# Designed miniproteins, single chains, continued (4), part 105

Each design is a single chain, and the fold is of that chain. pLDDT is the mean over its residues in the fold that is shown.

## One batch from the design tools (miniprotein)

Design m15635
Fold by ESMFold2-Fast:
Structure m15635 (fold): chain A 70 residues (1-70)
Amino acid sequence: SNYEKALELLEEMEKKLKELKEKDPNDIEGLRKLIDEFKEKIQPLLEKLTSEQKKEIAERYFEILNKLQE
């Protein structure tokens, strides 16, 4: 489903962001690139999701970003 694909993209983004933070925590350009790539890939999937599913994806996205700032 499109929802499952969106969740897989979130998991891939989280993994890549964690790997980048461990390798180079000051790589702002690399972090921005990973987030932009995620946004480009997830956008067409979001258009096919319900409002509730979109909210869940957004909440998970911000949870991932918050954890990486710790």
Scores: mean pLDDT 82

Design m15636
Fold by ESMFold2-Fast:
Structure m15636 (fold): chain A 58 residues (1-58)
Amino acid sequence: GDAEEAGRRVREHALSLGLPESLATAMGGETARAVREGVPAEEAIRRGEQGADNAAKA
């Protein structure tokens, strides 16, 4: 569903930045949860991708 697709997109984005699979999976899971809790999918993806970008810069 939309939540799982949003989580997958954020996970793949995090992996593309070189983040560890465990962290990428956690970020994707948090994005999917946000969508299930009523956050619009596009907004949840944006937040997740920004979180991944910030983690990659640290």
Scores: mean pLDDT 87

Design m15637
Fold by ESMFold2-Fast:
Structure m15637 (fold): chain A 92 residues (1-92)
Amino acid sequence: SAEDLMQELQALVQQILRNSKADPMEIVKLGMLYISFLTSAYLAMKNPGNEVALEGFRNEGQVLLDKLRELKVPPEKISQIDAIIEALEAEL
């Protein structure tokens, strides 16, 4: 379910934030991008078939993934997040 996928994503992002050795400001920025993604996911889930909401979800997901790559999060963790985001999109 979308809720189960959201919980899995939250756990993985929290693990990344807790284990990060990045600058504190970069951790804050990652957290803000994650909140933006959650907001877009919530809007897409509440508005099935809304193309603007779906585009927002895709755009925020890409921004989050790009930030994880910038912070040099291990590729296997980024792939796990990407897979959860793709599975979430399929539930929308």
Scores: mean pLDDT 87

Design m15638
Fold by ESMFold2-Fast:
Structure m15638 (fold): chain A 118 residues (1-118)
Amino acid sequence: QLSLIFYGSSEVEEEIIQIVKEVYGIEPNVIHVSSLPDLLLAISRSEYPIVVFAESVKPSDLPRIKRFLERSKELYLNRPIILIFSTSDEAKADKVIEFLHSKYKGKVANATALLLKE
């Protein structure tokens, strides 16, 4: 099942949920986490995790997020592990990417990341 994991809180959370529903054609399991260990645990328990660094997302980022998800869905058919974050969250995103590489080795488990710049 598709899991949409929010790290932190965002004013555009509902809009992101709507984009995921539109792109994937299914209703995601929405999970909220506030710590890095909880984020890593949520990812490990999810078959198809999409991770959003929620505090870094602005309303102006929404069209870019939609285009990124549409392209990622077509390119990564087996295991769409997707990270959405701003440059300010690079250190946290790097830890998540390292965790994904350590647990899910190989092409099927490659994470795709959208780096949002201010």
Scores: mean pLDDT 70

Design m15639
Fold by ESMFold2-Fast:
Structure m15639 (fold): chain A 64 residues (1-64)
Amino acid sequence: SVFSKSEEERQAKLKEAEQLNLEGNEAFERYLDSGDKEDLKEAIEKWNQAGVIDLVIAVDKVTK
């Protein structure tokens, strides 16, 4: 356990949200190329996952 656990958790969540947003953007780029609705669905799912993490970070900041 680390003295700055909350900051480490924040950094980990930020990295996860960034990765999910990147994956969503990649899926959307595939959709623009393919026209495949499954690529669009994947983009939306990844962006929604990133948005949930961003909300958790925002709540953590408010309850600090």
Scores: mean pLDDT 77

Design m15640
Fold by ESMFold2-Fast:
Structure m15640 (fold): chain A 81 residues (1-81)
Amino acid sequence: MLSPEEKLQENLERLKELKEEAEKRGDKGTVQFAEQAIKDAEELAKKGTEEDIKKAVEGTEQAIEFLEKRMEELEKEREEK
């Protein structure tokens, strides 16, 4: 099982990946949301307490869920060509 710090790092990598995918699709709102979520989580991680890291993990998990749903909506337009 991942530690909260490792889970946060994994979530940050996932958010960066989703941000880049949103950039390629031209979804500027999703890009801004991802950037804010990353920034907030990095600020919490800098504090170095277990509670702040846990809060960052929970926040980034919610952000990932939101972004994945958003990307799924974009995917529904089906770029098959």
Scores: mean pLDDT 77

Design m15641
Fold by ESMFold2-Fast:
Structure m15641 (fold): chain A 79 residues (1-79)
Amino acid sequence: DEAKKKLKELKEKAKKEAEEIIELAKKGTPSEEIRKLTNEKLAPIFEEMVKIALEKGDKESLKEIQKLADEIIQKINEV
């Protein structure tokens, strides 16, 4: 299923971008820059994932996407 492969790729991309943002935050990057990077790097990835899950009617994937987004935002905010 191409949609499942695409969702997996997007989840891995989101995790990688989040790790890079978290490392920048740990290095003392200002909160304003962290917020900007989150909006520029993470928001488009999550928008694409949500679109795919909605188009497939996959409520389970939608819940997983929401959980991943919440976990990433919490980790960024905890730095």
Scores: mean pLDDT 83

Design m15642
Fold by ESMFold2-Fast:
Structure m15642 (fold): chain A 98 residues (1-98)
Amino acid sequence: LPPPTPEAQARADAAIAEAERVYESGLKQARELYNKGDYEKAVEVLKKAMDEVARILLQAANELYDAGHEAAASRVGDAMAELGTRLRKEIEEIKKKG
């Protein structure tokens, strides 16, 4: 793949950073609820974070791909897969204890 332009790189970096902030915020909120014994609400918070992460990264990936920035779009897709996997694992671990 050709290297991404600085603009495509910045768009991908911004989307990934926003998604990582959503992930970290959701994880913190879910852990606070988990520590209070509210497992059901902790799972709901993580599911909402997963939906928002997917929304942010899917929009950025589609915009980058449509603009011909396939390498940048692929990098955003990889971030979506990784963050989605982490969130699903955390949900499964909470469900085993609730």
Scores: mean pLDDT 86

Design m15643
Fold by ESMFold2-Fast:
Structure m15643 (fold): chain A 58 residues (1-58)
Amino acid sequence: SAHMGELKGMLKAADLAVEILKNTESPEKAQISADTMKKMIEEGRKEGEREEKLAALG
């Protein structure tokens, strides 16, 4: 399930986003957190795709 792998990665990034939001106390921290979050989402997407490709190929 390729879609499930990608979704899992993005959900993990979303959990991190919630934690960052709870601890964001300034606009500059919010900006840094947003940039980090974007990188985490992209990494999660690639990780999920990589995992699905590996599983499919054996």
Scores: mean pLDDT 69

Design m15644
Fold by ESMFold2-Fast:
Structure m15644 (fold): chain A 103 residues (1-103)
Amino acid sequence: GPNQRLGRILRRSADLTETASDDTARQAAPYIRQAGDIFFRSGDTRSGRLLRQAADLLEQGRRVEASRLLRQAADIIERDTSDSSARQAEPYMRQAQDILSRG
């Protein structure tokens, strides 16, 4: 379902974040923040907070810490998040993954 698709995108984004440049990571950060805002506003405050914190860390060049938070968000989203929030967040996380894949 949408939660499992988004979880896979988050895990792939985490992997890509570890090898991305600081510039590429900073370009992806706004999209991860948008995904976090969607979850936070829908009441999924833990996943939303982790994604917002990951975006902040990417802006700071703290890519290893950001990748860890993206994996933690994936675990929560796959188990406990609403389908509608996952569907709304998916386009933003796909955009972030696309940016991160450019290195």
Scores: mean pLDDT 90

Design m15645
Fold by ESMFold2-Fast:
Structure m15645 (fold): chain A 125 residues (1-125)
Amino acid sequence: SPQQQLLDQLEQILRESVEKLTSEIQELGKELNLNVTIKVEIERQEHSITVKITITTDKATIEITIDVYLLQDDRVLLTVEVVVYPENKKIVYSEESHSLDEFRKKLEELREKILSYIKEVFEKL
């Protein structure tokens, strides 16, 4: 279906962004001499894709949940939740896109925001 084709394209874009983000987090961990373990889980549903990224260090665990929901009229809702343990600090981002190009742009901007926040967390460890 057209919706399944669009969801396939959203999943591919999301997977590429997640691979880039996890690579950058690993590099950051090396630069800061931190032991970093990253686990990625991806689940596809009828109208959504959920990515769960768990980043484990000796002092902290960071959980990132990325939800991509396909709405009506080719609109896409992108929601990201970042939770840092043991402090239970939580940040939430939400963006709506009307095209694949807009989704790519907003996802890239959000990836940069997430990476910046992880850098702040890592620098305090």
Scores: mean pLDDT 89

Design m15646
Fold by ESMFold2-Fast:
Structure m15646 (fold): chain A 55 residues (1-55)
Amino acid sequence: AEEEANLARAGERGEQAVPTALKLVDMARRGELPDDPALAEQVRNLRIGLEWLEK
């Protein structure tokens, strides 16, 4: 069962995920994000995705 991977993928595609993603990136920029390796990796992937879409 790949429940965690499936949930992460669904969140990335979710229509309402954009506001949450922006808040997480903003928190990371301020240094307010919790010390969580999984969250850090997800934020990094979101930043790369946003940068790629902006091209």
Scores: mean pLDDT 62

Design m15647
Fold by ESMFold2-Fast:
Structure m15647 (fold): chain A 57 residues (1-57)
Amino acid sequence: SMEEDRELLARLEELLKTQPRNALLRSARHELQRALEEGVPLSPSARAALEKLIAGL
């Protein structure tokens, strides 16, 4: 859902404050922000990939 996607974006932004040079986090945040601005909901596979990225930090 769009609300869950916004919450995921907020988590990525907080992680980037700790790791500002992390290219994977920067790319993930940029893509998620763009999808939210375009009103495109995150696919289940993309969400799973982002959750794994966050969990792996």
Scores: mean pLDDT 80

Design m15648
Fold by ESMFold2-Fast:
Structure m15648 (fold): chain A 113 residues (1-113)
Amino acid sequence: SVTREVGLILRGIGHVLDLELTGDPKSAVEAVEDAAELSEMGYEKQATKILVGAVEAAIKVGSEEAAVEALRKIRRLYEEGRISEEQYKEAVEKALKLAKERGLEKVKKEAEE
């Protein structure tokens, strides 16, 4: 159903936007879950954009807790086979780069794990 896929994309974008506005770790985790659901439906490019966007938004808004929880959820989804190795690596590499640039030690440690 095209309606379900569009709904999931809009929901994921909405959770990333909420994360950018609030820094809420719950919004980060929900965006990552929406990305996993899209990936399972075959919308890998859209899923990757939301996945990476959630991690980037958490770091840029300055919520270390949101970034750490997003990375933990991403690792679990990868271990469960719900996202690809390429999606996992892109999200982790983006987090590690931004954490190093911004001196976010907790996020850096989580991304290096």
Scores: mean pLDDT 86

Design m15649
Fold by ESMFold2-Fast:
Structure m15649 (fold): chain A 64 residues (1-64)
Amino acid sequence: MVEVLEVLHDNGVFLRVRVRLPDGTVEIAVIDKLTGTVLVVDENGNVLRELSEQERQEIWQGLG
């Protein structure tokens, strides 16, 4: 289960949140509000992976 820990920034198009991934790793997720795509990035902004539809729904549930 992906857990939202903190909302870092929202510019109306992109949302940055700190998340705990199912493996227990804490990473930054970048959400494109227009496409629904969610990318997990490291501290330097390198893309680690894209979230599945189920994991994206878990983020939106955690945001309210």
Scores: mean pLDDT 80

Design m15650
Fold by ESMFold2-Fast:
Structure m15650 (fold): chain A 71 residues (1-71)
Amino acid sequence: SAALEELERFLRELVAEGKISREEAEEILALVKAGDFDGAEKLILRLYLEGKISEEDARRIGRLIREAAAE
């Protein structure tokens, strides 16, 4: 899906910026691909509360997950 491809690109950018690990990005993608949107949202909330991603980053990821879920 276009939303999933954009999510993968954005997560890759966050890894390149040193904000999150490759393992964290892969876990988010695996949860979304499995349809575990609740698990994906909980992981994003954890990353935000840990100060790894901004509120804007968290909102963008959440929007892309909702777009992927609507397919």
Scores: mean pLDDT 88

Design m15651
Fold by ESMFold2-Fast:
Structure m15651 (fold): chain A 84 residues (1-84)
Amino acid sequence: SAGSEEFRRSLLEPLREAQALLEQARAQNASEEVIALFERAAQLYQEVIDILGLGKDVPREEIEAKRREAQELLERGKALFEKE
């Protein structure tokens, strides 16, 4: 549906941001905690994009929970990385 495709597209920018921050954190030898937060955020965004793209029968509540967790991890990683 149009709503599903729009939702999927809305996740591409956060995924790219998480991936870019992960590469930057690795290049700067950031803490293991910061690297793990960005890696987990990128993984969860990718999982949601794949679920939506493949048309998997996954409850919307589970998809939304993964998106919220990814957003929280990305923001926590950014806050910690800024302090390093």
Scores: mean pLDDT 85

Design m15652
Fold by ESMFold2-Fast:
Structure m15652 (fold): chain A 83 residues (1-83)
Amino acid sequence: SMERRRAVIDRALALIEAAMQEETDPEVQAKLGEILRRIVEAYQAEDYDAVLEALNEAIKLFRSAGKDDVAAELEQLKAEIEA
């Protein structure tokens, strides 16, 4: 349902925000902030394809930063949005 999709996106946003607050690398934190903003803008526009694209960028960034656990959790949330 649409309500289910929105709830999952809200969880993904909260996870990214929490990870951004714990990030010590200012360049990674800035990139996460930009991705977060893009997800919020796409979400407000109900452009779920753009939400999924921005989530993929966040997943890749977290994996590059060695945060495989966060990336895996985001991949699970992304799959729930796609279902």
Scores: mean pLDDT 85

Design m15653
Fold by ESMFold2-Fast:
Structure m15653 (fold): chain A 88 residues (1-88)
Amino acid sequence: LSDEEKAKRLEEIAERLEELAKKLEEGKISVEEAQKELRELAEEVETELGDQDLADKLRRVAEIKDAEQLAVFTKRLAEELKTKAKEL
């Protein structure tokens, strides 16, 4: 993947994470549903981007069982990915 393609994928993932955190905050999805989405994103990142560090971070966040904490860490990861995409 080119740096431009990687940046686009990171922005798309960040947007998905922001939406996921918002749904958690609004009570529109369960913690279990959010954890599943994060694990699916980790697999996509590992397979498509080869970014094992990011995949591991996503899996770590997916272990959080408290809805408020899960939303907070998901938002932080989204912000980190937006920053990383701009640096590419």
Scores: mean pLDDT 84

Design m15654
Fold by ESMFold2-Fast:
Structure m15654 (fold): chain A 84 residues (1-84)
Amino acid sequence: DKELKERKEELLKKAKELAKLAEEYSKKDKKVAELYAEATKYYLSAANYLEGGDVEEAEKYEKEAEEYEKKAEEEKKKLEKKKK
């Protein structure tokens, strides 16, 4: 239970950080902002499943969140390389 609470707190912290990135990119690049927003949504869902004790569903949602975060990072990297 305590270990699940710690993992939930880490997921919520990550969701908050990605939500801030989504807001920062909302007027710079809509695609990057949308990908960070989707990642945020999936991390929040994963945290909710952990709160309910559903570790398997939490892992599935966390994996989806990680994929969206990776896509956001790749698109951000492409955008930043062009800003030279």
Scores: mean pLDDT 82

Design m15655
Fold by ESMFold2-Fast:
Structure m15655 (fold): chain A 65 residues (1-65)
Amino acid sequence: MAGLTPEQREKVQKAAIEATKKALDEGMSLEEAARVGADSYIRAMEELGVDPATVEALRARRAAE
């Protein structure tokens, strides 16, 4: 995760975890909840102002999983 400070990395990880927990609480499957968490992670990266090309590369990596 190039360009992230330790604090920013923790913030995006926390956002992903919270989104995953919320999805599980709403009755989503573990697989669906994991996807929601991944989307939240990418969204948090965009909101932090990470370079669009870097965000796009991260999104492509997640899509490949």
Scores: mean pLDDT 73

Design m15656
Fold by ESMFold2-Fast:
Structure m15656 (fold): chain A 94 residues (1-94)
Amino acid sequence: SNEELLKKLEELIKEMAKAAEAGDKEKVRELAEEMKRVIEELGVDSEKLIRSVEGMEEAALMFIDAGRPVAAAQLIRKEGEELLKEAKEAIEKS
């Protein structure tokens, strides 16, 4: 199930980036909540990973509000790749 959870996390990151590019703030928030649930299901030290999702959500919403939805999407892709890498490393250490 960890492989399935990681794949789901990767797909949620892609969806969040698309939502941000479209300027869909509500969808960005919904996807961030789903990402946090997936991270909790991984059963690892989730506190830091959850804080990373929250920071990414906050920054993306700020870029959208500033009229920079493409920058919001780019941030989500970059920070999401790091989040996915950290989640994989946390699983290996558990």
Scores: mean pLDDT 86

Design m15657
Fold by ESMFold2-Fast:
Structure m15657 (fold): chain A 87 residues (1-87)
Amino acid sequence: RPSLEEVVARLKELEERALEAIEKGDAESARKYLEEVVELARTVVSEEEYERLRAFFEKTDVMNKEEVLKFFKRAMHLVLESEARRA
């Protein structure tokens, strides 16, 4: 299992890559990076939390920078909250 530090670092990396893809008009790459965030979160969150994040991902317009930033904030919060409950 990845450490919390590794998950947080990877989430930040994926956010930067997703924003770069959006700036280039590459919706396919942007969607791939968001999907990777959902799968990464699955390694540290509960099944119910994973399903909620997946539902939020499906509602996110991957070409809307504001919605993408809200998605990443939600994913980060969920990961941090999940680890706090486990400690």
Scores: mean pLDDT 80

Design m15658
Fold by ESMFold2-Fast:
Structure m15658 (fold): chain A 84 residues (1-84)
Amino acid sequence: SQEMQQILDRVRQMREQGTPRREIIDFLAKELSRLTGVDEERVRRLLESGTDQDFIKLMNMVAPKLDLDGMSYLSQAISVIRRA
């Protein structure tokens, strides 16, 4: 989806600009909550933990609300955060 691609692009820009990991997580949690209706605080906690189990939980929670492209862009955005 175009919206998820824009979110990925912004996450990448924030990382390149040296934005703190916490702020990138807050941005992604807010935008993902806006697009999917999932609770922002819950998304933020799953992203903060950085565990494979919580990554899978997050992907499963949003899968019904995103298309295949959107899920791919989300996976890439999470990968950027996990490497920060």
Scores: mean pLDDT 86

Design m15659
Fold by ESMFold2-Fast:
Structure m15659 (fold): chain A 66 residues (1-66)
Amino acid sequence: MEIDELAKKLSPKAAEYLKTLKAEFDERIEQARKAGLTDEQIERLRKEYLEGIKFEAKRWEEFEKS
């Protein structure tokens, strides 16, 4: 599931938080690329960051359903 789809299930505040978190992760990935990580390492890092964002999204979704 895309991050944007996860954000649609959340309040504007939670959605903004997830988008900010993604932007920070995208910046870290760009820094890692500039530091000489391989494309394979970058893709693994992207996947790890995406799983982290999904975890945060689920936490917010469950909180806001109350």
Scores: mean pLDDT 77

Design m15660
Fold by ESMFold2-Fast:
Structure m15660 (fold): chain A 81 residues (1-81)
Amino acid sequence: MKMELIKETEELLKESKEKVDYILSRTPESEETKQLKQLFEQTETEVKKLLEAGKYEEALKKAKELLDTINKFEDDLGNKG
């Protein structure tokens, strides 16, 4: 159970990073893209701290919320495939 939550959380962080990197590579630098990068970096740090503290369910929830926020940003850019 705990190892599965850790794995899912790490996979969500990896997906979030890949999506942020993709958006930043294709979108001109703006206030919004700077905020997205900062949000990712802050949330990744928080999630890692939660995992180290044994708060696996909170870590997973934060990782899911991060990915949802990134997906909404991507949708707002009209890049939804």
Scores: mean pLDDT 80

Design m15661
Fold by ESMFold2-Fast:
Structure m15661 (fold): chain A 80 residues (1-80)
Amino acid sequence: SKVEELFEKIRELVLKAYEKLSEEQKKELEDLLSEFVEAYENGDWEKAREYAEKVVKLLEENGLKEIAEEFKKLVEELLK
């Protein structure tokens, strides 16, 4: 499905980010992504957007602006 394709692309971006992040930063990213997924599965689109924005900020603050931009696009398509 389109949703499964979008989540797979998100997973690929997360793996690319992991190559550049410390173990502490990976844990922070995992926690934010878990909250995002939980909100998405519960249909809480406002909370999903809030946690997605926190993921984008974490990635940008760690020099991963291109990964952050691609993640944002995938989330916007997912929540459409």
Scores: mean pLDDT 87

Design m15662
Fold by ESMFold2-Fast:
Structure m15662 (fold): chain A 84 residues (1-84)
Amino acid sequence: SASLEALEAIGKILTDEELRPLSDEQRETIAALPLSEELRLHLRILLSHSKVELDVAQIRAIAEVILSGDVEAARALAEELAAL
């Protein structure tokens, strides 16, 4: 799906091999997002490998671009977040 392609594009820019545990706030935010169970699982995995500490607003922005299926917008957002 276009949403999975957008998520994969973010992962290629924003993640590394290091596993970082998600905070309770991040887990609660992800659980409340209007995502399918498949997208929610993939987003949790992506965020657990993120090179950048992401707040609630940033997680919501990521979810919005994933739901849009806009792969180029997803790359642009990931590049902005990686520059923080």
Scores: mean pLDDT 87

Design m15663
Fold by ESMFold2-Fast:
Structure m15663 (fold): chain A 90 residues (1-90)
Amino acid sequence: SLEEELRKLIEAAEALLEKYKDKLSEEDAQRIRELLREAREHLERGDLEGALKSLEEAVRTMIEATKDDEEAKIQGEILLKEIRELRERL
């Protein structure tokens, strides 16, 4: 289901945050965490569009915050592509 696929993308973003946490400012990490929480809350309410919007913003913020880390940027860009592809299927 789209809901299950979206849940997996949120989990992937949360894993990416934990992996690169030490490379993020506390402010950026907090913002990303809040956006991922919003994505989960939207998903729990069946608001897939709201969940995708919050998730995309979280991943974009992570990419910008880790721009000096090539591996982190690549992982973020891959996840962003998967988020956009899922959005096109809604």
Scores: mean pLDDT 88

Design m15664
Fold by ESMFold2-Fast:
Structure m15664 (fold): chain A 84 residues (1-84)
Amino acid sequence: AMSDAAVDEAAGLIASALYVNKVPLSDAEKIIDDVLNAQSPEEIKKILKVDDTTAVWIFTLLQPENREKIRAKALELYKELLKE
C-alpha cells in the first residue's frame, strides 16, 4: 500500500515511454495493459523500449493493488502529454 505518489510515478514513466516511442493514442490503452500484465522487467523493457533501470523501477512500482489506478492514470497522463 504505497502513496498516490507511487501510482503517479509509474504512470508518468509509462506515459513518457509511450510518447518517446510515438505510440498512437488508439494503441496506448492496449500497450499500457500489456505493461501491467508483464511478469518481469525484461518484458517491460521489450514493450516500452526503455533502459534496464527504468524497466526495473516501473516493475517495482507496479504493485498488484495499484495496477488499475496506474492503468487509468497512465492513459490520462499520456493524453495530457500529447497536448505538448
Scores: mean pLDDT 83

Design m15665
Fold by ESMFold2-Fast:
Structure m15665 (fold): chain A 69 residues (1-69)
Amino acid sequence: SAMEERRKKIEEALENLKKQYGLSDEVAEKIKELVLNGGSVEEIAEVLVKEGGMPRTVALAAAHELRKA
């Protein structure tokens, strides 16, 4: 289904972020839930910065990519 395909794309993007920026499984799961529930780019980026330790610019770019999935 389209929902299953979207979930897989989000999971793949989050696995890449875990590998590059050391996101915990807890933070990755929280981001996945936010994206699937229609969270804003700003809300997603805020979690990535505050809980994921990512630089603001990188977090904003990642949030935009996740929202397009």
Scores: mean pLDDT 84

Design m15666
Fold by ESMFold2-Fast:
Structure m15666 (fold): chain A 94 residues (1-94)
Amino acid sequence: ADSKAKKIAEEAIRKARELAEKGGMSEEAQKQLEKAIEYLRKLADSSIEEAEELFKKLVEEMGKAVRLAKNKTTATAMASVLAIGAQEIIKAKK
């Protein structure tokens, strides 16, 4: 149960970090992404009832990362990968 959600989270994190490395994201934008990653990990460990609030926090931190990034295309792609991962985690918990 938890192992499937955690595997989805780690794959989304891996893809997001690969995009960051190739896209040359700033350290400030990467720090905001680490906050979003922490919310994704919390979401993987959460109950379905907590998932909505954690998803909102994830989206909020991703919005901050995109705002700080020089390359908006790369930052938006990373945000999409993490958001899709979060939605798949929520589906896996149902």
Scores: mean pLDDT 78

Design m15667
Fold by ESMFold2-Fast:
Structure m15667 (fold): chain A 73 residues (1-73)
Amino acid sequence: RTVKVIEVTAAEDLSKVPDLPVYDLKEVHEILQKAMAAGDRVVIKGIGSPEFIKYVELLNEAYQALLDAKEAA
């Protein structure tokens, strides 16, 4: 029902971006744990270096796949 979109960057890049509601990797883990417990769906978007964006995309795909499997069961 509820979809929350969060933006994630590497800690080193936080000081280089404008003042935005951006989460670091540690905060993302806590948000994902709370979302799983509440049954909420969260979409994760990476910003920053190309390597970090690719890493966050893989994390998001894995998380969505786990949620889809849980809902299908």
Scores: mean pLDDT 65

Design m15668
Fold by ESMFold2-Fast:
Structure m15668 (fold): chain A 93 residues (1-93)
Amino acid sequence: KQKKADELREEGMRYVDLAVEAAVKGDWEKAEAYVKKFGEVVKKLLEEDPEHGPRYVAQMASAGVIKAVGAGFDKGSWEDARKLSKLILEAAK
């Protein structure tokens, strides 16, 4: 049970990292596709571990937002960081 949840958390965070990388490069099509894959992992995690899954999802979403805000977005674009953060938070529902 725990091992499967850990594997899903690792998979989800890989998609978050890929989404951040794509967004920083201006490739929003890829960024949105990776956020969608993250959302699919979130659903699987909640199905696999209904008791602890919500806590893991909240932790993953929080880490994703921190990564988005800390990313090397050019032009001081808090708007791009905000856009990516909103996509990650929406996928974590």
Scores: mean pLDDT 81

Design m15669
Fold by ESMFold2-Fast:
Structure m15669 (fold): chain A 59 residues (1-59)
Amino acid sequence: MEELYKKLIDEGIKKAEEEADRAMALTPHLSPEARQALRDAFIKKYVEEAKKKADELLK
């Protein structure tokens, strides 16, 4: 159960990083500071979604 929870969170973070990389590829003139902020925003969003999903999946 706990291993599955951690796996879901880790997958959420990985997906967030992939999504941020994709978004950054579409914005080639974005500053390094703005790119970091964008990455952090995606990680936060996907981690929250992963936690909600884990709570529903794990009883």
Scores: mean pLDDT 76

